# Ledger of designs, part 16: designed miniproteins, single chains, continued (3)

Each design is a single chain, and the fold is of that chain. pLDDT is the mean over its residues in the fold that is shown.

## One batch from the design tools (miniprotein)

Design m8552
Fold by ESMFold2-Fast:
Structure m8552 (fold): chain A 100 residues (1-100)
Amino acid sequence: ANARAAELLREAAELLRRAAELSKDPELSEDLRRLARRAEELARLVESGDEEAVRRAVEAAVILAGTLAALAEHEEDPEVSELLREAARLLAEAANVAEA
């Protein structure tokens, strides 16, 4: 479960980096790069196997998924919007898998 959750979090980070590269908004691009680094940090916390670290990572992943879903709803570039929605789904799936 932890290894799969970490893999999903890293996949989400990759999608966020792609969204940042495609975005024509420099502020959004920088925010997305920061969120990608956060997703990678959550993957490391989950991989640690420490119960407290995993719990914190799950909580953070759920919050991040909600943030990305909301951001996607207001994004006018359909390719960037789809990448954000997919990243949100992967983050939510990672949280669910880590709790199993």
Scores: mean pLDDT 87

Design m8553
Fold by ESMFold2-Fast:
Order: structure tokens, then sequence, then C-alpha cells
Structure m8553 (fold): chain A 80 residues (1-80)
């Protein structure tokens, strides 16, 4: 899994690049109305940004933004 490999990487740039890819995939899925896929992609991005934030707190905002977008996708699905 790309997520698992990125989470194990000690290179912050690898985590950042993979997280950005998940944000892009989440945005594309959301625009297409594929809210479950969008939620999954945003959640994966949030996990990567949270791991980066443990060493660089500046990434905390990016993690929270990804979590908010995952929550918005969940609301669109009508899951409560």
Amino acid sequence: SELEEALKSKDIKVKEEVAEEYIEKGEEAFKAGNYEEAREHYEKAAKLYEEIAKTDPRYRKKALEAEINAGLALIKLGLK
C-alpha cells in the first residue's frame, strides 16, 4: 500500500508528496460526486499530515483541513 510505505518513510518529502496526491484524488472524487472515495482519500492525506505534524507542527493545519474535507464528504453521503 502506498499509504503504508509513505507512513513508514523517514523522508518528510515522501509523506508530503503522497499526501498531496491523496488531496488531489479526493478533490477529483468530490467533484465527480464519488463522496465515499473522496472521504477515503482525504482520510489518507490527513493520516500522512498528522505523522509529519509530529516533527513539524506547521503541518497540523493541513491535517485538520483534510479531516474537515473528509467530514464534508461524509455529510454528502448522509452518514451520521
Scores: mean pLDDT 86

Design m8554
Fold by ESMFold2-Fast:
Structure m8554 (fold): chain A 84 residues (1-84)
Amino acid sequence: SQAILDYFRALIEKELEKAKKRIEELAKKGDEKGAKFELGIAEGILRIILGVGKIVEPELYEELREIVEKAIEELEKLYKELFG
């Protein structure tokens, strides 16, 4: 169980960091629409990871949900700081 939680946590963190880097790169280019698209893609991927986690280990759902929601909030905050 712990190994599975650690795996999903690492996967979520990796996707979060990839999305942050891509959004920041697009912001430097002034590509607000591209950054918004990447935000949407990242949110979709994170929610898919949560859905898979729920199937694999239902008892970890609430912990994974908190991690995913925090990651999405962090991406939305980054986007607002760069373009809002």
Scores: mean pLDDT 87

Design m8556
Fold by ESMFold2-Fast:
Structure m8556 (fold): chain A 75 residues (1-75)
Amino acid sequence: LEELKKELLELIGEILDIIGDIIELERELERLEKQPDTEEVRAEKERIEKEIEELEKKLEELLKKLKELEKKIQE
C-alpha cells in the first residue's frame, strides 16, 4: 500500500511538472501572438506548438498510468 502511494505521488509530480511546462509554453505562445507577424515569430510559434503537442502526448500517457494506479490502490 505505501509503495503504491509513493508511486502515485511520484506520478502526480511528473504530471504536474508537465502541466506546468505546457502552461508556460502557452503563455509564451500568447505573448508571441501579440508581437508583429514576422517570419521569426511564426517559426517560434511553430516550435512552441510542436513542443506543446509532444508534452500533451506525454501527459496523456502519464494520465493512463495514473488511472491504472488508482484502480490498484482502490482495490
Scores: mean pLDDT 81

Design m8557
Fold by ESMFold2-Fast:
Structure m8557 (fold): chain A 67 residues (1-67)
Amino acid sequence: DARAHFERGVELAKQGRYEEAVEEFERAIALDPRFAAAWLYLASALQQLGRHEEAAAYGRRFEELSA
């Protein structure tokens, strides 16, 4: 369930476990590529990890889905 992976990612991010949060958000978008919130949170977690280029790409995906 995409929602369950998203919720787990949010909890991991709250704990500062951003690498694990990224994995869970990636699983959520793999199950539901139109899950806009998962792309946004993935981009945010990548920013926290200093992976700025990837964060920008996924942030653009969120913008496309939200338009």
Scores: mean pLDDT 85

Design m8558
Fold by ESMFold2-Fast:
Structure m8558 (fold): chain A 72 residues (1-72)
Amino acid sequence: MEALEAARKTVEEKAKEYGLPEDVVEAIRRNLEALVEDGVIKTPEEAKEYAERMVKTAKNGLAHVDELRAAA
């Protein structure tokens, strides 16, 4: 599972750099696992790109998503 391994490593490295909460990191990992299983992510290179984008989106955008969930 080279793609999943690449995604996991990238998430851990970037999440540590950005200081993301554990719950957010776990959600990103689960989403990446689902994308690999669904065949959306086929290569380690694609996995790294998705992981980097998701971690950056989490840092910059998840505050907005959390606010919407708290309101719901």
Scores: mean pLDDT 73

Design m8559
Fold by ESMFold2-Fast:
Structure m8559 (fold): chain A 77 residues (1-77)
Amino acid sequence: MPEIPLEKLLEIVLEVAEELVARTGDPRLAALTARMREAYAAGDYDLALGLFEELLGTLSPEERAAFTARLLARLRA
């Protein structure tokens, strides 16, 4: 697989997370996504990755599958 820069990977993760928040209206996902965006904007990619792991743990199995599928589609484009 081509190597994706961490910054670009986190940008795509944030876009997918924001799409999920817009579809579900879930305040838990909205709060985690906002915190990830703040960490990303500050250049704190380690914190952003930790928050991404926390976000994945918050998702239902169906939401996690949809998230992963969309993330992979974005990475392959």
Scores: mean pLDDT 79

Design m8560
Fold by ESMFold2-Fast:
Structure m8560 (fold): chain A 79 residues (1-79)
Amino acid sequence: MIDEILQEARERLERGEEVVLFVGTTIDDRGGEVLSRSSTIKNQLTTGLLSLGVPEDRIHDVSGMTQEEVEKLKRELGL
C-alpha cells in the first residue's frame, strides 16, 4: 500500500539516506520507473510525506517536485 511506501521513505529520510519514489504498475509491485509521469501520484506521495512531517526540502528531493510546487500543494491542502 502507498502508506507502507511513505513510512519507509520517511524512515530513510530520517536516517539521512537518499530516497527515490517509483511509479507505474510498481507502486503496488515495489519497483519500476522513476516518478515522472503522473502529477496525481506525485501529489498523493507529496501529501503523504507532508502529513508525516517530512521536511519540505527533503520532499522536493524525493518527489521531483519543485520547492514552489510543494509549497503550493501544502497551501491547497491547508497544511
Scores: mean pLDDT 59

Design m8561
Fold by ESMFold2-Fast:
Structure m8561 (fold): chain A 77 residues (1-77)
Amino acid sequence: SMEELKRLAEEAAKELEEKYRPEEEQAVLTVIRTGDTSPAEALNARIREELKRLAEEIAKKTGASVEEALKLLQEAL
């Protein structure tokens, strides 16, 4: 159902934000202190890949498309 799809996407997005918050804070501090954006860029790439994996998992559980799951995950962030 759309409600189940949305619930799983919101739950996964919240867990992803909580998981990466400390590393995001450190990446921001690194830019402020040193001007080095490399940690932030590497973190963004890892988050993007994890979003794809989460979208695939949600799609499998709900019967939705990976594209629909990814869209809802991105909207929940």
Scores: mean pLDDT 85

Design m8562
Fold by ESMFold2-Fast:
Structure m8562 (fold): chain A 54 residues (1-54)
Amino acid sequence: KKKELLQRILDLSMEILKLATKKAVNGELSPEEQAKLDQLQAEIDKLDAELKAL
């Protein structure tokens, strides 16, 4: 449902923001953290596409 998709997108966006903040503070992310960031972005893109299809 649209509301559930929006909530999931928000939750994933917050995780991305945490990693982006860590990168800004520390100057870099570990390879595992960078891979996690990429995965979270891909999941948001998928959910956003599904939301747009509604």
Scores: mean pLDDT 80

Design m8563
Fold by ESMFold2-Fast:
Structure m8563 (fold): chain A 70 residues (1-70)
Amino acid sequence: EKFKEVKEKLLELARQIEAHRDDPEAVRQLIGELEKFLKEVEQKYDEDIVKKARHLFEDLKTAAELALAR
């Protein structure tokens, strides 16, 4: 249940990255927001949720970095 909330926030940021994929500066800022949110999750949630969030974060960060690698 709590992981669904974390997952939705991560996916919301990923959708914003996709919407701004033609703006490298906006994508870099949104990657920073993903990193900030992961740190917040690491401080507030149990290790099982943190592990799942970290795994999803790595997938989303990789996709965002590929959008910057033109």
Scores: mean pLDDT 80

Design m8564
Fold by ESMFold2-Fast:
Structure m8564 (fold): chain A 88 residues (1-88)
Amino acid sequence: LKPLDELTDEERAAVMEAVREILKAIFDEMKRKGRVLTPEEIVEIIREVAEKLLASGKYTPEQVARAVELAVKAISAITGIEVPLPEL
């Protein structure tokens, strides 16, 4: 798997688009529930969104895996919640 900096602009854009979809789903669920989510709830949302992204045919498995890794790092940094990397 190539580092993010070695991806084409198109591949990088696809990964970042997938990251945005994952983060949006997490924040939408927090808004719906009116509270911060547990690590288990975050992992489940990430898994569900990753499955939908793979099913869409718009992203490769490698792009989805990279997006999941980046989304986990981003949400952990933003919320202070230790989120484990889900198995895909």
Scores: mean pLDDT 78

Design m8565
Fold by ESMFold2-Fast:
Structure m8565 (fold): chain A 75 residues (1-75)
Amino acid sequence: SEEELRKAAEERIETIKSLLPKLSKEDQKKVEELIEKVKKAKTKEELVKAMTEASKIVADALQERKKKEREEKLA
């Protein structure tokens, strides 16, 4: 349902916001712009697209951070 999708998006946005301080300032700005697109989304397709893009940026940034920490620990 659209209500379930909206609720899931709100929960995901809360999680993303908690992770923003761990991202670069450039990535934070991109994710914040995508969160605004989610809030302004008039269609299910627009909401899903914006959420997917935001989630990908966060996931990619966190993966690069983990790789760097692992490399520093092995050096």
Scores: mean pLDDT 78

Design m8566
Fold by ESMFold2-Fast:
Structure m8566 (fold): chain A 96 residues (1-96)
Amino acid sequence: SLDEEVERLKKEAAERTEKINQLMKEIAKNGMSDEEFRQKLLELAEEYKKRGEEIKANTLKVSIYAYFKDTEKAEEYRKESEDLVQKRKEEIQKLN
C-alpha cells in the first residue's frame, strides 16, 4: 500500500541521516580533508545505488555536489531525482 511505502521510505531516510551524521563525527575526530569527505559521501551514495535505492542515491548526490559547489552536477542529479520520483508516483497511482 501507499502508506506502507511511505513508512518504509521514512525509515530509510532516517537510516541515511544517521550514516551521514556518523561520517560527520568521524571527520570532526580525524581531521579529514574536504576531498576525503566528498569521496566518502559519494561511496555512501554508490552503496544506496547498489541496493536498488536509486532515488536515495541521486538525492544524496544532489546534496553532495551542491555542498561542494558543483552546480552543474547538482542540477543534473536533481533533474534525474525529480524524474524518478515522478515515475514512482505514477506507478503507485496506477496500482490504486
Scores: mean pLDDT 72

Design m8567
Fold by ESMFold2-Fast:
Structure m8567 (fold): chain A 92 residues (1-92)
Amino acid sequence: GLQAQQGAQYAAQQARKRGLDAQAQAQGSTVVVTLRNATTAQMFGAMSGAVAAELNGARAEVTVHGDTVTVTITGPSPQQAGQGAREVGNGL
């Protein structure tokens, strides 16, 4: 929904401000944030955001492939998925 998409866009924008190549996609109540050229500190930041999303009732999965981090956030609603994506972006 719109709220998940807004959270996805926010996360990608925050990542780009920090020099990351970022893409984010929203589908229903799921947001996928892909971060490329991430430093180790930014990877831990993304993981911290994922933990915050889980503490707020979303499910978050983090996958690392080299310098690429993919965070998949699934909420019970598009609003919670979008909020989780914002938490990932704020962690960077």
Scores: mean pLDDT 85

Design m8568
Fold by ESMFold2-Fast:
Structure m8568 (fold): chain A 87 residues (1-87)
Amino acid sequence: APAPLSLEEAVEAVKRQLVLALGVAGDDASREEVDAAYEAHREAVRELLRALAEAARAAGDEELAAAFEAAAETGDLTPVARLLLAR
């Protein structure tokens, strides 16, 4: 069973998956390295979030699509992390 995550831990987990998907951080990257890669590659992250929103919508997950779109526009991963914690 997955350990219960705080909202901050869930945000960091989402951030890690995004930078790993972009190939800009290793799977063994520290939290600080993940945060640095996320900030350094903000535009690429935004484009990936928009692609994920489109993929979620195509899969029929309108709620997840809206969360990814909000994250792409604001840079705040909290809507995505909160939704994933609620599931």
Scores: mean pLDDT 81

Design m8569
Fold by ESMFold2-Fast:
Structure m8569 (fold): chain A 80 residues (1-80)
Amino acid sequence: SLGDKLLEVHRKIKELEAEIKKKVTPEQYDEIRRLVAESLLLTDEERKKAVEEFAKKYGLDPQLLEEYVDAYREYRRLVA
């Protein structure tokens, strides 16, 4: 069901948030949350560039950050 899919995606987002929070400061995490929210308004190329720049700036795995952004976009698609 849609409800089951929403719970699955929400759990994935919470797990990814926990992994990111272990590696960054609260202030850096706030900037990442802003990136995730703004990713809904970005083109694919702008999103890739932003993810790469943030990953480099904060010493994060770009794959981890990309997965977090993608999970958030899927969640927003399901509730649209």
Scores: mean pLDDT 83

Design m8570
Fold by ESMFold2-Fast:
Structure m8570 (fold): chain A 96 residues (1-96)
Amino acid sequence: EKAAFEALSEEEKKELLEKEIKELERKKVVLETAKGILEAAIDFLKELLKKTEDEEKKKQLEEEIKELEEQIKEIEEEIKEVEKKIEELKKKLEEL
């Protein structure tokens, strides 16, 4: 991986790094959008939970909310990994 990168010209290195940064920035936008959709779904389910008196239905709604909150946590961890990768690639680009 590193050996293949070092064999590239300075211009090819810059183009590769800029392309990877743009792809990661696009991935981050997709993840942020997915998070927003899940947050809206949780808000909807919480409103349903407030109107529900059936204990079995309450339990089902609470479990569904919990599953969606776990999905948001996974997306937040992916966003952190993407941000870390962008930072690393930007440092490499600055060193050229």
Scores: mean pLDDT 86

Design m8571
Fold by ESMFold2-Fast:
Structure m8571 (fold): chain A 70 residues (1-70)
Amino acid sequence: SEEEMVERFVRSVEEVIALLPEIKDPELREQILARAEGLARQLLERLTDPELKERVREALERLRRAIAEA
């Protein structure tokens, strides 16, 4: 389901954020962000529920913020 796809994406983002303090390579952090942005773009194109789209955008924004602060 769309909800399950969004839940998996959000969970993956949260797991990545938790691991960021251990990832000291700036290039690897940028690659992680680029991959997440690509996955979010594909997911947003498939989603019809505005609430689920917002959850994806919020998760991606949290990841961007976490990487910028790392």
Scores: mean pLDDT 85

Design m8572
Fold by ESMFold2-Fast:
Structure m8572 (fold): chain A 86 residues (1-86)
Amino acid sequence: MKVIVKLHNASVGQTLSVIGGAVGAELAGGKLESKTEGDEVTLTVEGANDKGVEAVLGGADGAAKAGMKKTIRQEGDTLIIELVGR
């Protein structure tokens, strides 16, 4: 499946938690792409298997525990995770 993680106003530590998860998904066979626009970071993993999805969710959970508001939605075969600082 495809997983998109959007980070808004994330600290360095919150961002690294999510990047670690996304890298885990790439190592599990997914294709990782990143885009940074000011204080917004978007990570996209295409072809994520179950282990890849778990890795991304783990990274997002780490950022949420570090103070970010986490929202998850699914649109078809795309999982969208949005993380907002404050």
Scores: mean pLDDT 84

Design m8573
Fold by ESMFold2-Fast:
Structure m8573 (fold): chain A 58 residues (1-58)
Amino acid sequence: PEEWAERVRRAGRELGLNESAVEAAEQTVLDTGGPEGRRLAEELIRLMREGARALPLP
């Protein structure tokens, strides 16, 4: 649970996403927990990367 929340936080920071959005995503993964939390973390990281590609930062 904590390891997947940390992966979400690192991905968001690496992609330069809004800090409050990254914190919300991390907290949601922590609150979900278990296998569902892992799946949610993978989905969120995927969506974050898709969003970053749509909104490229210089």
Scores: mean pLDDT 72

Design m8574
Fold by ESMFold2-Fast:
Structure m8574 (fold): chain A 60 residues (1-60)
Amino acid sequence: SDKEIEEEIRTVLEDAKSKSKSKEEFEKQMEELLEWFKENKPEIVEIVEKVVKEMLKEVE
């Protein structure tokens, strides 16, 4: 279940990455998405944070 949620989140974030014009814009979008999940779906925030951290490391 957690792995399936992680894969779905990664797919959404990869789409956001492809639409970002710069690394800085992508980082900002990731921060905004993470804040949205904290407010609307706190139960999966740990999974979202894990995926965001992995993706931000990839664009370093």
Scores: mean pLDDT 77

Design m8575
Fold by ESMFold2-Fast:
Structure m8575 (fold): chain A 66 residues (1-66)
Amino acid sequence: MSDKVRELADLAAEHPLSPETARRIQELFDEARKKAGKTKNLDEARKILEQAYDEALRIVREELEK
């Protein structure tokens, strides 16, 4: 259910992220992309990226609480 990519984008557009939080999210996606690139299984690659989006949403929500 729901497009996690769109949810993350909408949240970031409404509330500009601090440079530190933006860097953490960038590092998270860079690591996830490298892990996904190493697997030969497309389902595993999608799972890795989905987990990265879940973690990014958690990070954004934590910043919005401050």
Scores: mean pLDDT 73

Design m8576
Fold by ESMFold2-Fast:
Structure m8576 (fold): chain A 78 residues (1-78)
Amino acid sequence: MEVHLKEEFKGMLNGKTVVLDKTFSEELAEAIRKAIEKNKEYEKLKKELENDPSLKEEEKKELLAKKVEELWKELLEV
């Protein structure tokens, strides 16, 4: 089953399409809602990093990429 993620989460995956197993449909919907709430914290982190003068651009990118990978692993089971 293919799922197109909400825009706020799709940004974290650079527009990637995710295939979800239909056997987890209801529990996955709840997990997706929780991940969307976590994504709001990701957006907050992104804004904080953009406004932090002590961090270099490469460091900011690395922190954001790590956050995306953590959330992706928690959200998606194939």
Scores: mean pLDDT 63

Design m8577
Fold by ESMFold2-Fast:
Structure m8577 (fold): chain A 111 residues (1-111)
Amino acid sequence: MKRIGIGVGVSGEGTALGRAKPGDRLKVYVDGKLVAEGTVTQASVGPDGSAALGADNGILYAEEVPVGSRARVEVFRDGKLVAYAEGTVAGSGLALNTLGIVIENGRSREG
């Protein structure tokens, strides 16, 4: 399976995703199915509660992420859930070996 980059943007309440650290495991689910997973390289949270995660060494399980689908993003450290966010897919794309997913109406929680 080809290794990819992963970029996830969450609008709404994504603040718990700011607990992610480089080296953490990122998993992305759409409608309950694992779509992609990788290793976190960066995490940021905006003053509005938006969050952005970057990952590399990604594995892509599904190429299409339909707009309007339910998305869940999970971050793990040492096999334990650190944080997650859920919301609705507002946009997605696969370009230059990078999967980008934008999630709106996000809500995040610590693990």
Scores: mean pLDDT 86

Design m8578
Fold by ESMFold2-Fast:
Structure m8578 (fold): chain A 86 residues (1-86)
Amino acid sequence: MKLVITLYNASDEQIEEWKKYAEELRKKGYKVTLEIKGNTVTLTIENITPEQAIGEVLRAIGLELDGYKVKIKFEGDTITIEIDLS
């Protein structure tokens, strides 16, 4: 299972938090790529477990409840989450 999370309009502090989170996921044995283009952050996890994927979806839903614009797509074995932090 593959997860792609894209953050739009991330602050410098949010970018640093996501860099740290990517390192934590790598330490847990996940294959993680983090791409930063301006204030857009893309986190890709190639080998996510169903348990971790559920946790990421629930976290994204929590951000939508907090007033952020969130889009979640399920396409085959890939989950795509887009979050606008503006």
Scores: mean pLDDT 84

Design m8579
Fold by ESMFold2-Fast:
Structure m8579 (fold): chain A 68 residues (1-68)
Amino acid sequence: SDEEIKKKIDELYEETKKKLAEAKSKEEQTNILNEAFKELGKIAKGASDEVEEHALKKIGELLGLVQK
């Protein structure tokens, strides 16, 4: 269901935030972000518009954490 997919997206978002906080270099942060972006995009591919919008929102939030 959309709710279950959104929950999975939220869980991946929280895990990615933790990994970014633990990253020791800018290169490591970039690798973590790129991997999370790919995984979120895969989860959202072929899903409903609501799930796609939710995934894009979380991607934007992750980008906001690393781009000042």
Scores: mean pLDDT 80

Design m8580
Fold by ESMFold2-Fast:
Parts: C-alpha cells; structure tokens; sequence
Structure m8580 (fold): chain A 70 residues (1-70)
C-alpha cells in the first residue's frame, strides 16, 4: 500500500539522519582523543561500523518501500 511505502521511505530518511549524526559525533570525539590512540581508533572503528550498518538498513528500507509502491 502507498501508506506503507511512504512509512518505509520515511524510516529510511530518519535512519540516515540518525546514522549521520552518530557517525559525526564519534568522529568528533575521536579527534579530541588524539592523545589516546587506542581509544581514538576504537571510536573510528565504531564510526565506520555504524555507517556500514546504517547504509545497509537504509538500503533495505528504501528497496522494500519501492517494492510496495509498485
């Protein structure tokens, strides 16, 4: 149904916004921890993984939303 497709696309946009915000915060914190390379690397690894997971979820929601809109 069109309403279900619209909700999935809205969820995809929200997931993208939340993911982008979290990745930005993790990277900003990592920059502040340049004197602690182990913690800096852990935060950068978390940022990369968060981006990867967010991109996957957005892709799935967008694909499903488009299928339901057809």
Amino acid sequence: AAAEAQQLLADAEETRRVTDGMVALLRAEAERLSSDPDRQQQLLDRAQETQRQGDEVVGLLTSRGRELAA
Scores: mean pLDDT 85

Design m8581
Fold by ESMFold2-Fast:
Structure m8581 (fold): chain A 60 residues (1-60)
Amino acid sequence: KPSSEETARLVAATIRGVARYELEGDLEGAKRDFQEALEIARKSGDEKTAKYLEEKLKEL
C-alpha cells in the first residue's frame, strides 16, 4: 500500500517531467523526473503507471 507521501511524490515527479519535456524542452530534467516517478511506481506495485513512464522514457 503506497503511502500518501509516495503518491504525492509520484504525481509531482510525473507532472514536473511532463512540464520539462513539453514546455521547457529540458530532456535531461524530464528524464530524471520520469525515472524518479518510475522507481516510486515500481516500488508501489503500480504497474500501469510504471508502463506509462517506461514508454515516456523510451520516447526521450
Scores: mean pLDDT 79

Design m8582
Fold by ESMFold2-Fast:
Structure m8582 (fold): chain A 73 residues (1-73)
Amino acid sequence: SAREAAERALETAMRALRVAPPELVAEAIGLVLRAIGVLTDIEFGAASEEEALREAERALRAAEEFLERALAA
């Protein structure tokens, strides 16, 4: 599920903190937490599921890009 993907991304980001520049990893963590927040809004009926899922997916893709950049630094 999208939430499980977000939780796995957060675990990856937390591990990256040990080897990558913390400033770049912090940006990725922020994006993952935003995705989790959007998914939580869907669970409580506060957002349109289709639109909120697209927003969460965009945030997760951005987080992956920042994590790749952090690990390459």
Scores: mean pLDDT 76

Design m8583
Fold by ESMFold2-Fast:
Structure m8583 (fold): chain A 100 residues (1-100)
Amino acid sequence: MEKAKELYRKGLEALSKGNYDEAIKLFEEAVKLDPNNADAYLLLGQVYYLRGEFEKAKEAFEKAVKIDPNNKDAWFNLARVYRALGEEEKAKEYEEKAKQ
């Protein structure tokens, strides 16, 4: 747990500096040690989205909502990535889940 939290914290630091490659690596290691860290999957998805890696972003956000279905940010980001992939109907459905 402590090592996963430290990797997550370092990932946040890398993200704050715009070091997206380092942030991805740190968040990937964090979720390997703690696969139930919904926040780490959420941030991993956000970094993939910023890099235009929409399929990987979708996978990460799907993990985040599966772990924590009450995470409205994860549902909003999942809607955004489906919209980026051209799946407008699914984007609207997930955006509605984010509002509930």
Scores: mean pLDDT 85

Design m8584
Fold by ESMFold2-Fast:
Structure m8584 (fold): chain A 92 residues (1-92)
Amino acid sequence: SEKAEKLRELIEEAADLIAEAANELAESDLMREASLSLALMQLALAKLLLDKGNVKEAAETAIEALRLFAETVPELKERAEELIKKIKEIVE
């Protein structure tokens, strides 16, 4: 499905963005590191759901991960919101 492929690309873009943010955290910023790890786990679940054909649930899970990311790293909130908007446009 074209929609599933586009959603997969956005999930991978989101995972890359969150991983880059995690690499920039100070060693003492354990609370933010834990939140970003949870967001990455949610994106891994979204990708698994997408592989099983659960497009809507995959999109909802990816949006939850990006919302957690936006709360954890406010400096990147606009990028997270852009990805959320693109995901919503794919699945309506």
Scores: mean pLDDT 87

Design m8585
Fold by ESMFold2-Fast:
Structure m8585 (fold): chain A 58 residues (1-58)
Amino acid sequence: MEEARRELLRAIGEILRAIGELLDLELAGTLTPEQREALEREIAEARARMAEASARLS
């Protein structure tokens, strides 16, 4: 129960961090295709963990 809540919060934090980095690189004009793919992959993985943790809390 508490573990699922902590995992959910960690996943949300990871998503927000990755989005922030993606936006910062985009605004700086330094975002490479490889960096974009890596950050999008991190977001997708964190979203999957978020969905799993949410299911455990339901």
Scores: mean pLDDT 82

Design m8586
Fold by ESMFold2-Fast:
Structure m8586 (fold): chain A 58 residues (1-58)
Amino acid sequence: GSIVEAAKKVAEYLLKHSTNPEAIELAKQAIEASDRGDGEKALELTVKAIKVERKAKQ
């Protein structure tokens, strides 16, 4: 659904724009989860990537 697509887009954004290795790795895993149809895992990993990215900017 739209939530899974939104999670993938956020993960793709982080993959392109983040300089944090942990955020990049979580974003990659979120995209892979989305590609295999695991929407819950994709959302979980995207949220973790966002939290890591925000912590790095503080």
Scores: mean pLDDT 82

Design m8587
Fold by ESMFold2-Fast:
Structure m8587 (fold): chain A 62 residues (1-62)
Amino acid sequence: SEAQILAAAKELSELTGVPFEEALAFLKELARRGASPEEAAAELVRTFGVPREVALGIGKAL
């Protein structure tokens, strides 16, 4: 849901220091592509260096 994506973007922004709008745009694009939680997690780890467990939680919100 949009509310879950917004919450995930806030968490990603707070954890990484990237601007909220950048985090939100990244997550919306993953959701648009229909990325699986595992695919989204891999992209989040690669792009932002977040821990895999956190990345999977964010991926499940998409």
Scores: mean pLDDT 85

Design m8588
Fold by ESMFold2-Fast:
Structure m8588 (fold): chain A 45 residues (1-45)
Amino acid sequence: MDELVELGRKALEYLREQGAKMTQEERDRLVGTMEVHLRAIEEQA
């Protein structure tokens, strides 16, 4: 599970940089969804 949390954190960073090409609304929704999933994984870690 620790590896998944680390991977998820890096994925968020990657999305932040790539997401500059997305609309603000799309990026906010995607980031929010990913953060919720990361929090669920962290709870299990």
Scores: mean pLDDT 70

